Designed miniproteins, single chains, continued (2). Designs and how they scored, part 88

Each design is a single chain, and the fold is of that chain. pLDDT is the mean over its residues in the fold that is shown.

## One batch from the design tools (miniprotein)

Design m7236
Fold by ESMFold2-Fast:
Formats: structure tokens, C-alpha cells, sequence
Structure m7236 (fold): chain A 111 residues (1-111)
């Protein structure tokens, strides 16, 4: 699928960004998920692909919640969770990607 190829390329770019920012563990987690998604596509396992996409959406929401909860007490950790949420949302829903991106930007400008 053309849409899946675009999403996988975006996910690979997100992994590269995490590595450049020194977030090696986050990059490795996302890379494992990308490989599982690619394998599901190669095997024609549409059900497995849907499950992985749902898991990505769930993780993005969980990390956004963590970022929001840590916003005032630990903004550095909140920023890391927002970046992780944005990366997982890359394969998921565009609205989740946008929400995570806003959190990342807001934390970069937090005083």
C-alpha cells in the first residue's frame, strides 16, 4: 500500500531524529515495532497489522498522558514522553501525531 510506505518512511525518519537527539532506547523500541509491522505486511497478515497499529495508537495516548502528568514536575522527562508519543503516532492517526507534536513544541518553549 502507498499509504503504508509513506507511514513507514515517516517512522524511519522519526527513529533517525530520536537517535540524533541521544534517545537510543526510544529509537530501538520504535525500530522493533517498525520491523514487526513490515513483517506483518510481507506475510499479508492484515489482522496482525491492525493490531500493531492499534498498539501504536494506545502507546501514543499513554505517553501523551505521561507527558501531561510530568509537565510541571519534570519537563525534561515530559519532553521525552512527548517525543515518544509523536514517534508512535507516526503510523497511527494524524490527530494523535498533531497532538504529540504540539506537546513537543510547547515543552521546547517551556520556561
Amino acid sequence: SEALKVKFEAMEKAIERLEKEGLKELAEELRKMLEEMKEAVEKGDEEKLKELEKEADKKALEYLDKAERLWDSDPEEAYRYALKAMAYATIGKPSLFAAAGIHVAALEFKE
Scores: mean pLDDT 75

Design m7237
Fold by ESMFold2-Fast:
Structure m7237 (fold): chain A 59 residues (1-59)
Amino acid sequence: SLEEAEELIKKGGEAFEAGDYATAAEYLRQAAEVYRELGDLESAERAENWADLLAKSAP
C-alpha cells in the first residue's frame, strides 16, 4: 500500500540520518518495489536512484 511505501521511506531516512547507508538503501529499494506494485513509477524511480547512490557510498 501507499502507507507501507511511505513507512519504508521514513525508515530509510532515519537510517540515512544515522549514517547507516546500507540499511537506508535496503529500505529505499523496498519502498521502490511497493511504489512499482502501485503503478507509481516516478516515486519508484526516485527511491531506486537514491538507494543506488547510497549503496555505492556504503559497500
Scores: mean pLDDT 81

Design m7239
Fold by ESMFold2-Fast:
Structure m7239 (fold): chain A 73 residues (1-73)
Amino acid sequence: DLERAARALEKAAEVAEKHGNQEMADYFRKAADAYRAGNVEEAASYATKGMKLAQDAGIEEEVVRAMAEALAG
């Protein structure tokens, strides 16, 4: 479900914004938009860049948790 994946990435962007990381938030929002457009490869590329920034910032676990909650319903 591309809409559910997009929603999960929007939650990842909210976590990034909460931590003041606008670049990470921008990548996750671009990934969400790409999933909604059906551009799965582009979405994966943006999501990967966002996750790399999350790892570097030490918030990867919080980002993954927020996405998992959105995917669970």
Scores: mean pLDDT 87

Design m7240
Fold by ESMFold2-Fast:
Structure m7240 (fold): chain A 89 residues (1-89)
Amino acid sequence: DPVARFRAALDRTLALMRAAGHPEETLARFRAAAEAALQAIIDGRRDAATGQAISEMVDLLLSLPDTPEAQAAIAELFRAFSDVVRAYS
């Protein structure tokens, strides 16, 4: 299930952000942006709001430490998101 895989990758990314010292407010904002992007793709929306949600998610990911664990989590999150887009395209 690509949606379940995306959510698992999101949870892993959030765990790494928490370990890196990001506040819970930032983690909540990241989850909200990622869930908004996911829901927009499931609903078939291809509007400015979808682009904004993806942009916010990417901006937050750029704040993660440049470690092998962070790189692997980010790669898995993007791969899982691409699989969701492909499933609902």
Scores: mean pLDDT 79

Design m7241
Fold by ESMFold2-Fast:
Structure m7241 (fold): chain A 100 residues (1-100)
Amino acid sequence: MLREAAELLREALRLARRGRPEALLLAARGVALALLHQAQRNPEKVDVEEAKAFLEKQLEEIERWVEENPEEAAREARESVESIERLLATVEAMIAEEEA
């Protein structure tokens, strides 16, 4: 999951730099996978199925918002470049820690 999250965030970053509204959905999907991975590593503290259902609903809402507001989503994508870079760095660090 973390490697897949990193790949989604790298693609989101590339699209965000080009002002593509789809960048926000890819970034959200990457973050959702990283959060689900953390939930799976702490099953005694987090209901993984409840976390998954919550994240799936959030992704559906983000996809609908992007489809309904493409111009605003494109602007937000450009403004989110630095944030996506930080999220990618965080996921890359998590991968390095788990593989060490």
Scores: mean pLDDT 83

Design m7242
Fold by ESMFold2-Fast:
Structure m7242 (fold): chain A 84 residues (1-84)
Amino acid sequence: SAEAQAESEAFGKFMQMLLAGELSEEQKKELEERLKKVNEEIKKELEKHKDDPPSASFIGRLLLRLVDEEVEIYKKILKKHEEE
């Protein structure tokens, strides 16, 4: 619950900044580049297991890691914005 709350707050703040046009083009580009790297990691992990499907537990851990990375991206953008 606390984890989900922190994630929801970070995402909500980020979306408010994005919709208000407060996110700079530089920050937007950095976000896109980071998300691209995350997507490439997902592809690599899926390709490793295409002929040997991973367990639900493994998938769960991978998804949690990716969510954590996404939340950290939002937090970094928010911090840069709050620093002016």
Scores: mean pLDDT 60

Design m7243
Fold by ESMFold2-Fast:
Structure m7243 (fold): chain A 66 residues (1-66)
Amino acid sequence: ASLILRVAAHELGVSVAQVRELLALYRAGASPEELRAALEAHGVHFPSPEEARRVVESIAAAVEAE
C-alpha cells in the first residue's frame, strides 16, 4: 500500500482496504451522504456529509499526487 493510504488509514482508525473502498466509492461518484454512511459503517463520524466528502477528496488528491 502507498504511504498516503497507510497514513489515511491510521488517521481515520480504519484499515487500508477500507480507505481503498472509500476512494473507489468517491471515484465512482458517490454522493456526500453515501460517503458519510460508508465512513459511519466503519465507526468514523462527521458532523456533515460535506465534511465527510472533503476528507475523502483530500485523501484521493494526496494519493494522486504520490
Scores: mean pLDDT 81

Design m7244
Fold by ESMFold2-Fast:
Structure m7244 (fold): chain A 62 residues (1-62)
Amino acid sequence: AASDAAGAARAGALGTEHQKRVKELIEKNKDKSDDEIRKALLMELGGMTEEQAEAAVAGANA
């Protein structure tokens, strides 16, 4: 069944856009160390946990 909950739909859409922004930041900063990339994600995107930022960097390397 389709659930038309605007709040939930926005959260999902933001997750997709957030993931694209994460990838863009990682690509722009790929010449920097993983630690610097992780810090950039936390500072620029605001809303990620340290574990999520670390997982994103690890995922990009895979």
Scores: mean pLDDT 68

Design m7245
Fold by ESMFold2-Fast:
Structure m7245 (fold): chain A 70 residues (1-70)
Amino acid sequence: SLYEKFDERAKKLNEEMLKKIKEVDEQAKGLSPEERRKLAVQTIADVLNAVGDLIDEYLKELRELRKKLE
């Protein structure tokens, strides 16, 4: 189903984001407080963009399915 497809994608995205956070935390150990802030802001932006893209794809697929049922 569409739900199962995107549920699996969301799970994979969550795993990738947790891995990315760990990598960012490791990179931050050598950085100044200002550089750490910039890295944190960029990481948050990257995560939000990835989540937004997944939601947008899901909504587009839902709209296409609705057109076939109407």
Scores: mean pLDDT 81

Design m7246
Fold by ESMFold2-Fast:
Structure m7246 (fold): chain A 112 residues (1-112)
Amino acid sequence: DDAARAAALAVLAEAKARGERLLKGSEELTRRAEELARQHPSLADTARAVRSLYNGLRDTYNTGLATATALIDAGDYVGAAAVAQESLKRAEGLYELLRGATRGAEKEAQAL
């Protein structure tokens, strides 16, 4: 079904664009946390946690994109859209955790 395929590709394209913005923002936040840890060694554990969250977000994005693409190639357009949406939701959750941890590091650095 060409219409179902087009709809799945549109969902995947939107999820990819949003996921790319989350990855870019997460990289910037991770770099900030690591910079704070260089200035304040007590923040080293927080910087490692932020890096781990970034790696999890990147892996979620890459796995979700690969899985959704494979499902489209297999003709499972409903499954592809579901995987794209679920992976985006998971990436958004990881981004909020990463953002919170980086803000915590910034506040602690201000108190040092």
Scores: mean pLDDT 89

Design m7247
Fold by ESMFold2-Fast:
Structure m7247 (fold): chain A 66 residues (1-66)
Amino acid sequence: KNAAAAKAALANTVAVLKAQYDAALAAQIAAAIAAGDYATATALVASVDPNLAAVLAGLVAIIQAA
């Protein structure tokens, strides 16, 4: 239940990244999330916005705890 909400929040975050930043970077982040490679997804976000990467790390913790 919580994992589904966190995954939806991650998808919304990727949509915002696509709108505000490089669409190719957003696609790489989405692919990493879909593969379950949250470390790569967080590292890619951190290269653009370290504060947003901290938020994603929190969402990943919720998904992994479920």
Scores: mean pLDDT 72

Design m7248
Fold by ESMFold2-Fast:
Structure m7248 (fold): chain A 82 residues (1-82)
Amino acid sequence: MKIKLTDEQVDAIIEEIRALYDKAVEALRQGKDPSIAASYYTAAQLLAVAALSFYDLTDEQKARIEEVLREGRARVDAVEAA
């Protein structure tokens, strides 16, 4: 049986995912090599996939993790389009 997480533990994972996307967005805005931004958003995606795969999450917790991924990707795309 997979380990269940508290909402506080899920919040901590979401904050780490957001922090990684923030670093990706900052790297793009600073004109750094695109591979640097790619390393950060790849880490964000891997953390989310690990959380969704290894823990016994509620449907609400899963939706929150999927939402932060969607928002992070949209933020990266918006900066690249600007």
Scores: mean pLDDT 85

Design m7249
Fold by ESMFold2-Fast:
Structure m7249 (fold): chain A 68 residues (1-68)
Amino acid sequence: SELDRDIALALAYMQIAVDAIEKAGGNAEKARELVKNTKIESVEIDPGKSLTVKTNLGTVTIPLPEGF
């Protein structure tokens, strides 16, 4: 459903934010720049297996629970 895809996109953005915070080493401005420079190019949902998010900075894979 649209809602399931929206939830998957929210998870993708959360993972991007977490990765940016880690790379920034506690620097809030650097974290914001990293997030701003990350563009989602595509999102592929493999139901019950994974969410694959392709960005301009690389590919992120997030495991999904069964029934998602």
Scores: mean pLDDT 78

Design m7251
Fold by ESMFold2-Fast:
Structure m7251 (fold): chain A 66 residues (1-66)
Amino acid sequence: MSLEELLEKLKELVEKGEAASEEGKRLVQELIDRGLDPELLDKFGVAVANGDEELAEKYRKKLLEQ
């Protein structure tokens, strides 16, 4: 699965309030293991949870640039 697909799944889990589920935790760990910044992942999740689509997209792009 691509980094983009994993980030999309994380976004869906956050929107459902399931970011703290076993699936959400596994997904975050897989993204970190692939070299994504944990702080930037947290900021992305917070932006998604707040419904800030512009900020979420900004952080998504920064994560994919790494």
Scores: mean pLDDT 81

Design m7252
Fold by ESMFold2-Fast:
Formats: structure tokens, C-alpha cells, sequence
Structure m7252 (fold): chain A 114 residues (1-114)
């Protein structure tokens, strides 16, 4: 669906921003990228849940994977940037990615890891 595709694209853009922020030592940019990636993954997950299609489930899973990558990059940068908001955004991205991955696995007809 268009909603799942848009969510996935947002997750990709967020992950790229998080990687760029981490590479440049910009913890705020890395955290913002992780937040964007988590939001995109969540949007793809909601679209997949509503559609029940394997195609949308795949986009949700791939979005969750990108959000997890973004969270890792933000976590690397957060240790240098220092700040509750930056750390919280990175943590939120990781939690969101885990939930999306479980939902995607279930919708794809695979047994989710509990």
C-alpha cells in the first residue's frame, strides 16, 4: 500500500540521517534521524496491520530493520552528545523497531519471537 511504502521510505531517510549524524559526531542529527526512522517504521507497521498483506508486512519488517540501524548509530553518537532527549530518541527507535519486526513476522505468516 502507499501508506506502507511511505513509512518505509521515511525509515530509510531517517536511517541515512542517523548514519550521517553519527559519522559527523552530530548527536542531535543522529537522534533526530533515529526518531524519523522509528516513526516511518511505525507508519509501515500500522499500514501492514490494517491491510494484512505479505507485501506490506515485508515493508514493515524492512522499515523496522532500518529503524534498528538508525537506533544503533544514534546510540554511538549519544554517548558524545550527552542528553536525555538524544538517548530517549535512540531508545525509542530500538523499541519501535522490535515491535514492528514482530508484527511483520506475524503478518508474513512466520512465528513471531516473543
Amino acid sequence: SEEAEKGYEKALKGAKEAKEGAKSGDGKKAAEGARKAAEGAGEADRAAFKSGTKEDARLSYEGAREAAIAAREAAKAAGKAGGREEIAKASGGAVGAGGSAQTAAHLAGEEPAL
Scores: mean pLDDT 71

Design m7253
Fold by ESMFold2-Fast:
Parts: C-alpha cells; sequence; structure tokens
Structure m7253 (fold): chain A 72 residues (1-72)
C-alpha cells in the first residue's frame, strides 16, 4: 500500500541521514589528521579511516538506490 511505502521511505531516509552523519564525522577526523606532521602512524590511521568511509559510502549508495526504487 501507499502507506507501507511511505513508512519504508521514512525508514530509509533515517538510515541515509545516519550514514551521511557518520561519513561526515570520518571526513572531519581525516582532515584533523592531515593537519598533523606526516608520520607512518598518522598515514596508517588516515588509510583506515578512508577505508571505513568508502565502506559507508557504498552502503549509502545501496540505500539511495533502494529509495529510488520506491514509487510513492
Amino acid sequence: SAEEARKKILELIGRILRLIGEIYDIELEIEKLRKLPKTPEIEKKIKELEKEKKKLEEELKKLKEELKSIKV
């Protein structure tokens, strides 16, 4: 029904907004680390955060495609 589709849309929007917030927090942490002197430890932390960000961006893409598939 249209009502069930609307409820699913709101659920997906909530999940999308949460992921956007998580990605933003990781971006801020990466930017903070990039302002520090380049050390192997800092480079490793940046790479780990970039990997986490990429995983969340892939999840976000899937949720956005799911949202686009709903016609109400």
Scores: mean pLDDT 86

Design m7254
Fold by ESMFold2-Fast:
Order: sequence, then C-alpha cells, then structure tokens
Structure m7254 (fold): chain A 66 residues (1-66)
Amino acid sequence: SLEEEIKKLREEYLKLKDKDELKALEIALQMVELVKQQVANSDEVTRRVVDAELERLKEELEKLKK
C-alpha cells in the first residue's frame, strides 16, 4: 500500500539523515511524492502543504548537487 511504502521510506530517511545527506534527501523527496499521490483527492489546503514540501525538498536537493 502507499501508506506502507511511505512508512518504509520514512524509516530509511531516519537511518540516512546523519550519514548520507544527499541519499537521505532523495529518499525524503520520494516519500513526499508518494504522499502527494495519497492526498491527490484531498482538500486544497492539504494538497498545498504537500506541494510546498515537495518544492522545498527539490530546492535543497539542487543546492546539494550544485
């Protein structure tokens, strides 16, 4: 399920956040992409919050790569 996949990615993120920042950020981005799929039919406020988090993570990933 999407919920279980998100949980798995969150646990991987927690393991990597202090060891491999780039990998942790890539996992976090994947997790939020799945959350976006999960909330696709939710209210507008929920979708906006998830979209804002996606943009934040994408920006952080771009800074880390360049």
Scores: mean pLDDT 80

Design m7255
Fold by ESMFold2-Fast:
Structure m7255 (fold): chain A 57 residues (1-57)
Amino acid sequence: SDAELGKFLTMAAPLLAQVPDVETRQALLARYLARLRAGADPEELVRELAADVAAAL
């Protein structure tokens, strides 16, 4: 839903901003947006994204 998308993007933006490589940042965003569209919880996705971002640094 638009509300879930907005919530995810608001929480994900500062995490993705930490990734200096544009291609890696776009790939992470695309992967997590696909899971969000499949019905995954935005808060759970943000926790997993934070771990993936830490691993990418």
Scores: mean pLDDT 84

Design m7256
Fold by ESMFold2-Fast:
Structure m7256 (fold): chain A 86 residues (1-86)
Amino acid sequence: SDALIEQVRAELTRALRAAGYSVKSVTARREGDALVVTVELVGIRSPDIAERAQAIVRELGYPEAEVTSEIDAEGNTVVTIRLPLS
């Protein structure tokens, strides 16, 4: 449901900003049985960012979430959060 996608996107955006991250963009899409949320963070270059983001999404009620991170060509950290729907 589009409403679920927007709810999860808004919830994750709010939680990441509350945790002190500078959020440049958040996009969310459905891929089969999962929601994939891509978050672009400004100025963060830390190898532990995926673990920290995973702790945040677990606190939001998504313990099965898979979180990965990479640095883009602009030097922003891109965090990918995969939320299983089943």
Scores: mean pLDDT 77

Design m7257
Fold by ESMFold2-Fast:
Structure m7257 (fold): chain A 85 residues (1-85)
Amino acid sequence: SDTAVYEGEVTEVKVEGDRVTLHLRLTAPDGREFDVDVTLEGEQAKKAAELAKVGSPVRLTVDRAAGTARLEINGEVVYEIRAAP
């Protein structure tokens, strides 16, 4: 399958004005753990600041065939990446 699901939690939430930086600890489908830093701005940053807390469950879904990625916190979508046209 070209779809990979990474699960983990928020380890740090840093709010700076209209910007939010999330530090995530994620586990890959092969069991490897890694740290990811995600910076959000504007409307997405506001949503992330309201939903994300240290320990909040995170799910990152990556579809390599479609070139898309989706970040969910507490089961709610806070960020999506789509392939540029």
Scores: mean pLDDT 80

Design m7258
Fold by ESMFold2-Fast:
Structure m7258 (fold): chain A 80 residues (1-80)
Amino acid sequence: SIAEREAKLAAIKEKLDKMSKAQLAKELGVDPRKYSKKELQVLYIERELGRKPTAGELSQVLGISADEAVAIYSRVQKKL
């Protein structure tokens, strides 16, 4: 449901606001030197949702434009 999705996005945002780049990298099991903080945040959002996030969901959680969200997601996929 929309309400369940909004609650999940809010919870993810709250967790991300408390996490450093190093903590995000440790949580995801990746080298923090290979990714920007925004790229690690994108990977974390995808993991927590258990599916590919929409540009709108990334924009909402990260406080960036949808176009920037698409660009960051594309860069992350190329590094995997």
Scores: mean pLDDT 86

Design m7259
Fold by ESMFold2-Fast:
Structure m7259 (fold): chain A 55 residues (1-55)
Amino acid sequence: MTPEQEALRRMAEAAEGMIEEAKKNLDKNDPESVQKAIELLEKGREGARAEAEAL
């Protein structure tokens, strides 16, 4: 894996961590807003992984 691919993969892993944290707080905060944030993070993670595979 190139340094660029590794960096993108690490970004995807960071996004995954944020998604897990958001899911843990779903019942504590506004569930609809948290769910929307999770969806945006998942799209970002998928994009980063796709870019890593393309490089």
Scores: mean pLDDT 71

Design m7260
Fold by ESMFold2-Fast:
Structure m7260 (fold): chain A 61 residues (1-61)
Amino acid sequence: ATQVLRVTIESASEPGVTVEVEITIEEDGTVRVRILTDPPSAAAEDELSVATAAAIAAALA
């Protein structure tokens, strides 16, 4: 069955910006990541894309 994990993160670069990261793990082990920012912030999106990719890579190493 598909697994879904949601994590709420506050941006260090943009105080007051909250981000929801949705990680979907498919039955075949495929991992998909979706990032939602409220309010929308390019700086927070960039920071979290890098951090999320690094965290997943570290976890799978």
Scores: mean pLDDT 67

Design m7261
Fold by ESMFold2-Fast:
Structure m7261 (fold): chain A 57 residues (1-57)
Amino acid sequence: SLAERAKQLAEESLRAHQAGDTETSLRLSEEASELAEQSPEGQAYLRQLGEQQAARE
């Protein structure tokens, strides 16, 4: 599904960031966001992720 693909790209983006590849990380993150916005499940996932980050501040 689009939501599963978006999640996979988001995880790959995080790995690229940890490796110091900021350019690849940003590209993958943008692709993941675009795919997630195309499905209700993907939108819910992004909302949950944002809430978790806000709670950890």
Scores: mean pLDDT 72

Design m7262
Fold by ESMFold2-Fast:
Structure m7262 (fold): chain A 64 residues (1-64)
Amino acid sequence: SERIEAKAAEARARATEEQRAVIDEIAETLRKIGDALDEGLAVLRKTGSLEEAREAFERALEAA
């Protein structure tokens, strides 16, 4: 949601340097999880296998 993204950016702008570091770590972790999920879904669409999709997701998380 664009509204959530806008509020997150506003929170970052109003945060202290220490608070921004924590926000950045959380955002980076969520991006890595999202990228791994996209990889798993791509394998699921290609193979139709939940097992192969899960293995792809787990490998992407380990690589991140």
Scores: mean pLDDT 76

Design m7263
Fold by ESMFold2-Fast:
Structure m7263 (fold): chain A 45 residues (1-45)
Amino acid sequence: SLADKIAELAEKDPEKAAELTRRYLQEVMDKGEEITKKNIEKIKK
């Protein structure tokens, strides 16, 4: 899983693990926002 990969990376390079975690959280938030906006637009038709 992604969590396992991040945990393994944290043992080798905690800074990179933190950066990867931040990047994935941002991606999840962006994807959620885009999906919500598109779904609302479709419903409003």
Scores: mean pLDDT 74

Design m7264
Fold by ESMFold2-Fast:
Structure m7264 (fold): chain A 68 residues (1-68)
Amino acid sequence: DAKELLARAKELAEEARKLFEENTKEGILRGIALALRAIGDVFDAYLLAEKAGDYKLAEEARNYEVKI
């Protein structure tokens, strides 16, 4: 489900931002890992939306990726 993947990506990106704000080496490394996963989930959401013909959702995923 492309919409579910996009929602999950947004949650992962938010968690990554909180980890970066902790100002610890472990927090920064974990934040980077979550940010990379969020980018992957956005890309997967884009591909699934395109395959389903949901071009509006595909555009939302594309626009969100450039803002991460």
Scores: mean pLDDT 77

Design m7265
Fold by ESMFold2-Fast:
Structure m7265 (fold): chain A 72 residues (1-72)
Amino acid sequence: SAAEKAKELAKGLAELAKSLGVPEELADELEELGKKIGEALAKGDFEAAEEYAKKAEEVLEKIIPLVKAGAA
């Protein structure tokens, strides 16, 4: 299902981020947002999915500089 795949992707991305030295709080926030996107898509709530996707984009914008700079 879309919700199941979104949860797996979110977990994998969070684990990857943690392995790259990203703060656990940011990695966990990304995982939770991925889960919420999957749940919204499963309900057909595309507006909620879009809002959570925008929040995930903001978290990724915080993560990308940390990964480029090395372990924070």
Scores: mean pLDDT 77

Design m7266
Fold by ESMFold2-Fast:
Structure m7266 (fold): chain A 87 residues (1-87)
Amino acid sequence: MRVLTPEELAAERARLDALRAEARAAGYTTDGDLVLAVMARERGLSVDEIRALVSDPRAQAALVRELFEGKSLEEALEIARRIEELQ
């Protein structure tokens, strides 16, 4: 399992901030919509497809496990903080 360095965390942070800026430019102004837009882009899916996955608690739990698969504790906490910041 790979542990993210501070430099890698900063790069991931910058990537998420860029995606957030693009989502806002596209008209996603709520934190929830921003999270959905970021997740859709990362997975190559539509926002509606991600919204459907997130609305089901079972699918949401599976998605969270997939997001953190192979991630270190530091990576998981950073992703969780970014998701919370966008929410």
Scores: mean pLDDT 59

Design m7267
Fold by ESMFold2-Fast:
Structure m7267 (fold): chain A 91 residues (1-91)
Amino acid sequence: SAEEREELARRAEEVAEGLRRRLLELAERLPPELAAEARELAEEVEEALLELARALREGDEEALERAIERLRALEPRLRALGERIAALAPG
């Protein structure tokens, strides 16, 4: 329903804001090269999640598919960054 799409869109926006805040805070504690990669990925993930929210609100299935595909394309980069960050703090 439209109400369900609006709730999902609002949640996507909340996730985008939360991830941006946390990744920027994390970047301050990372080595410069990893900090730069974290900031670049944070920006791209935020943009993709905000496009997802917009597509959900508008009921635009083609825009929704594009946003999902963009997020999928970012997944291997996020995984690689996560593995590099984990190597700095083993536990």
Scores: mean pLDDT 83

Design m7268
Fold by ESMFold2-Fast:
Structure m7268 (fold): chain A 66 residues (1-66)
Amino acid sequence: NLVEEFRRLKAETEKAIAQGNYEKAIELLDRLIEAVEELGRHSGSPEEAQKLIDELRAKKEELRAK
């Protein structure tokens, strides 16, 4: 279930950020982006999926700057 995978990855990403493990958080963000892209292919809302992907990419760049 892609929705369950997305929720799990999101929780793991937030935990990694809270622990200061930005390298792991960036890896998890890449996996989140892939999950959102897959969900977007199966949903009727590709624009909403793209918006979320853009936000996740921006967060990844922010973490890389640390």
Scores: mean pLDDT 79

Design m7269
Fold by ESMFold2-Fast:
Structure m7269 (fold): chain A 62 residues (1-62)
Amino acid sequence: MTPEEEELLRQAAAWLRRRAQRILEEGGDPARARRLLELADIADRALRDGVPFSEAVARLGA
């Protein structure tokens, strides 16, 4: 991945975690919050593994 693609994935993971936290704070659906946290963890693992950006996006189901 390029440094720009790595930064995009880091920002996506941070956004997903903030959204999940907001859902939990507002008494929303905990299953939805869990799914967002799982997606953030997938992004973090893709960054650690140094996989191609296209593979990282595929792992996120986008």
Scores: mean pLDDT 82

Design m7270
Fold by ESMFold2-Fast:
Structure m7270 (fold): chain A 86 residues (1-86)
Amino acid sequence: MTLVVTYQGLDEAQKAAILAYAEELAKRGYDVKVEVDGDTVTVTIGGLSVEQMVGEVLRAIGLELDGAEVKIEIKGDTVTITVRFP
């Protein structure tokens, strides 16, 4: 299964934390692709179980979720999560 997480409205510290975590996942052997566009970061992770997806999303956030909006979409073997910070 593939997990796509799009983080929107990031400040510099939030962006750095997400990028650092994505690098750690890649070093652990996960199939990770990262795309950066301004204050938006998209992380694509392949080869996850459903339980691993939920766990990795919660860890990847790693920031206070105060005011963040979360949207989840499931299509086939792909789970897409959009997180928007205030």
Scores: mean pLDDT 74

Design m7271
Fold by ESMFold2-Fast:
Structure m7271 (fold): chain A 100 residues (1-100)
Amino acid sequence: HMMKIHVKIEQGPTEATIRIESEDPSVDAAKLAEAVVKKFKERGLLEKATIGVEDQTRAVVRLKLKKPMSGEEVAKIVEEAILELYPDAEVTVEVTEVET
């Protein structure tokens, strides 16, 4: 059974804002956000993270990275983190490069 998880990434050179939304109300967006933070930490890429929980299905992760990364590199790690928790999930990722 496929569950749908939507990710929107706003990426600066060393900062990423990741918005996670689940279409399945049984999926805890805060747990997805925590898994994303954990994956960046495990890969030695994370300087700082903040998680904002908007509701059961929506969370925002703000990352400060130890080195510049592309939005594509960030998206790949986010997808890997989500699929480790929910291997059968359908993950949609939108990336926007942000100039600051």
Scores: mean pLDDT 83

Design m7272
Fold by ESMFold2-Fast:
Structure m7272 (fold): chain A 69 residues (1-69)
Amino acid sequence: GPAPALPAYTPEERAFRQDLIREVNRLLTEEGLDPRTVGLAVQYALQEAKEKGLSREEFIELVRKRARE
């Protein structure tokens, strides 16, 4: 199911966040987006995702939208 964003930091969330970032970078660079642009978009999206409690799918879409700007 979709991964919930937690308001508090935990070691488990750190591992999950690292895996999610790796997957997003791989997925979007395979779509032809620049890795540098994707990395910057991830930084912006992480802050918003934590604040709004976005799912994995919503996070990926937010990064994709930001990277296309």
Scores: mean pLDDT 72

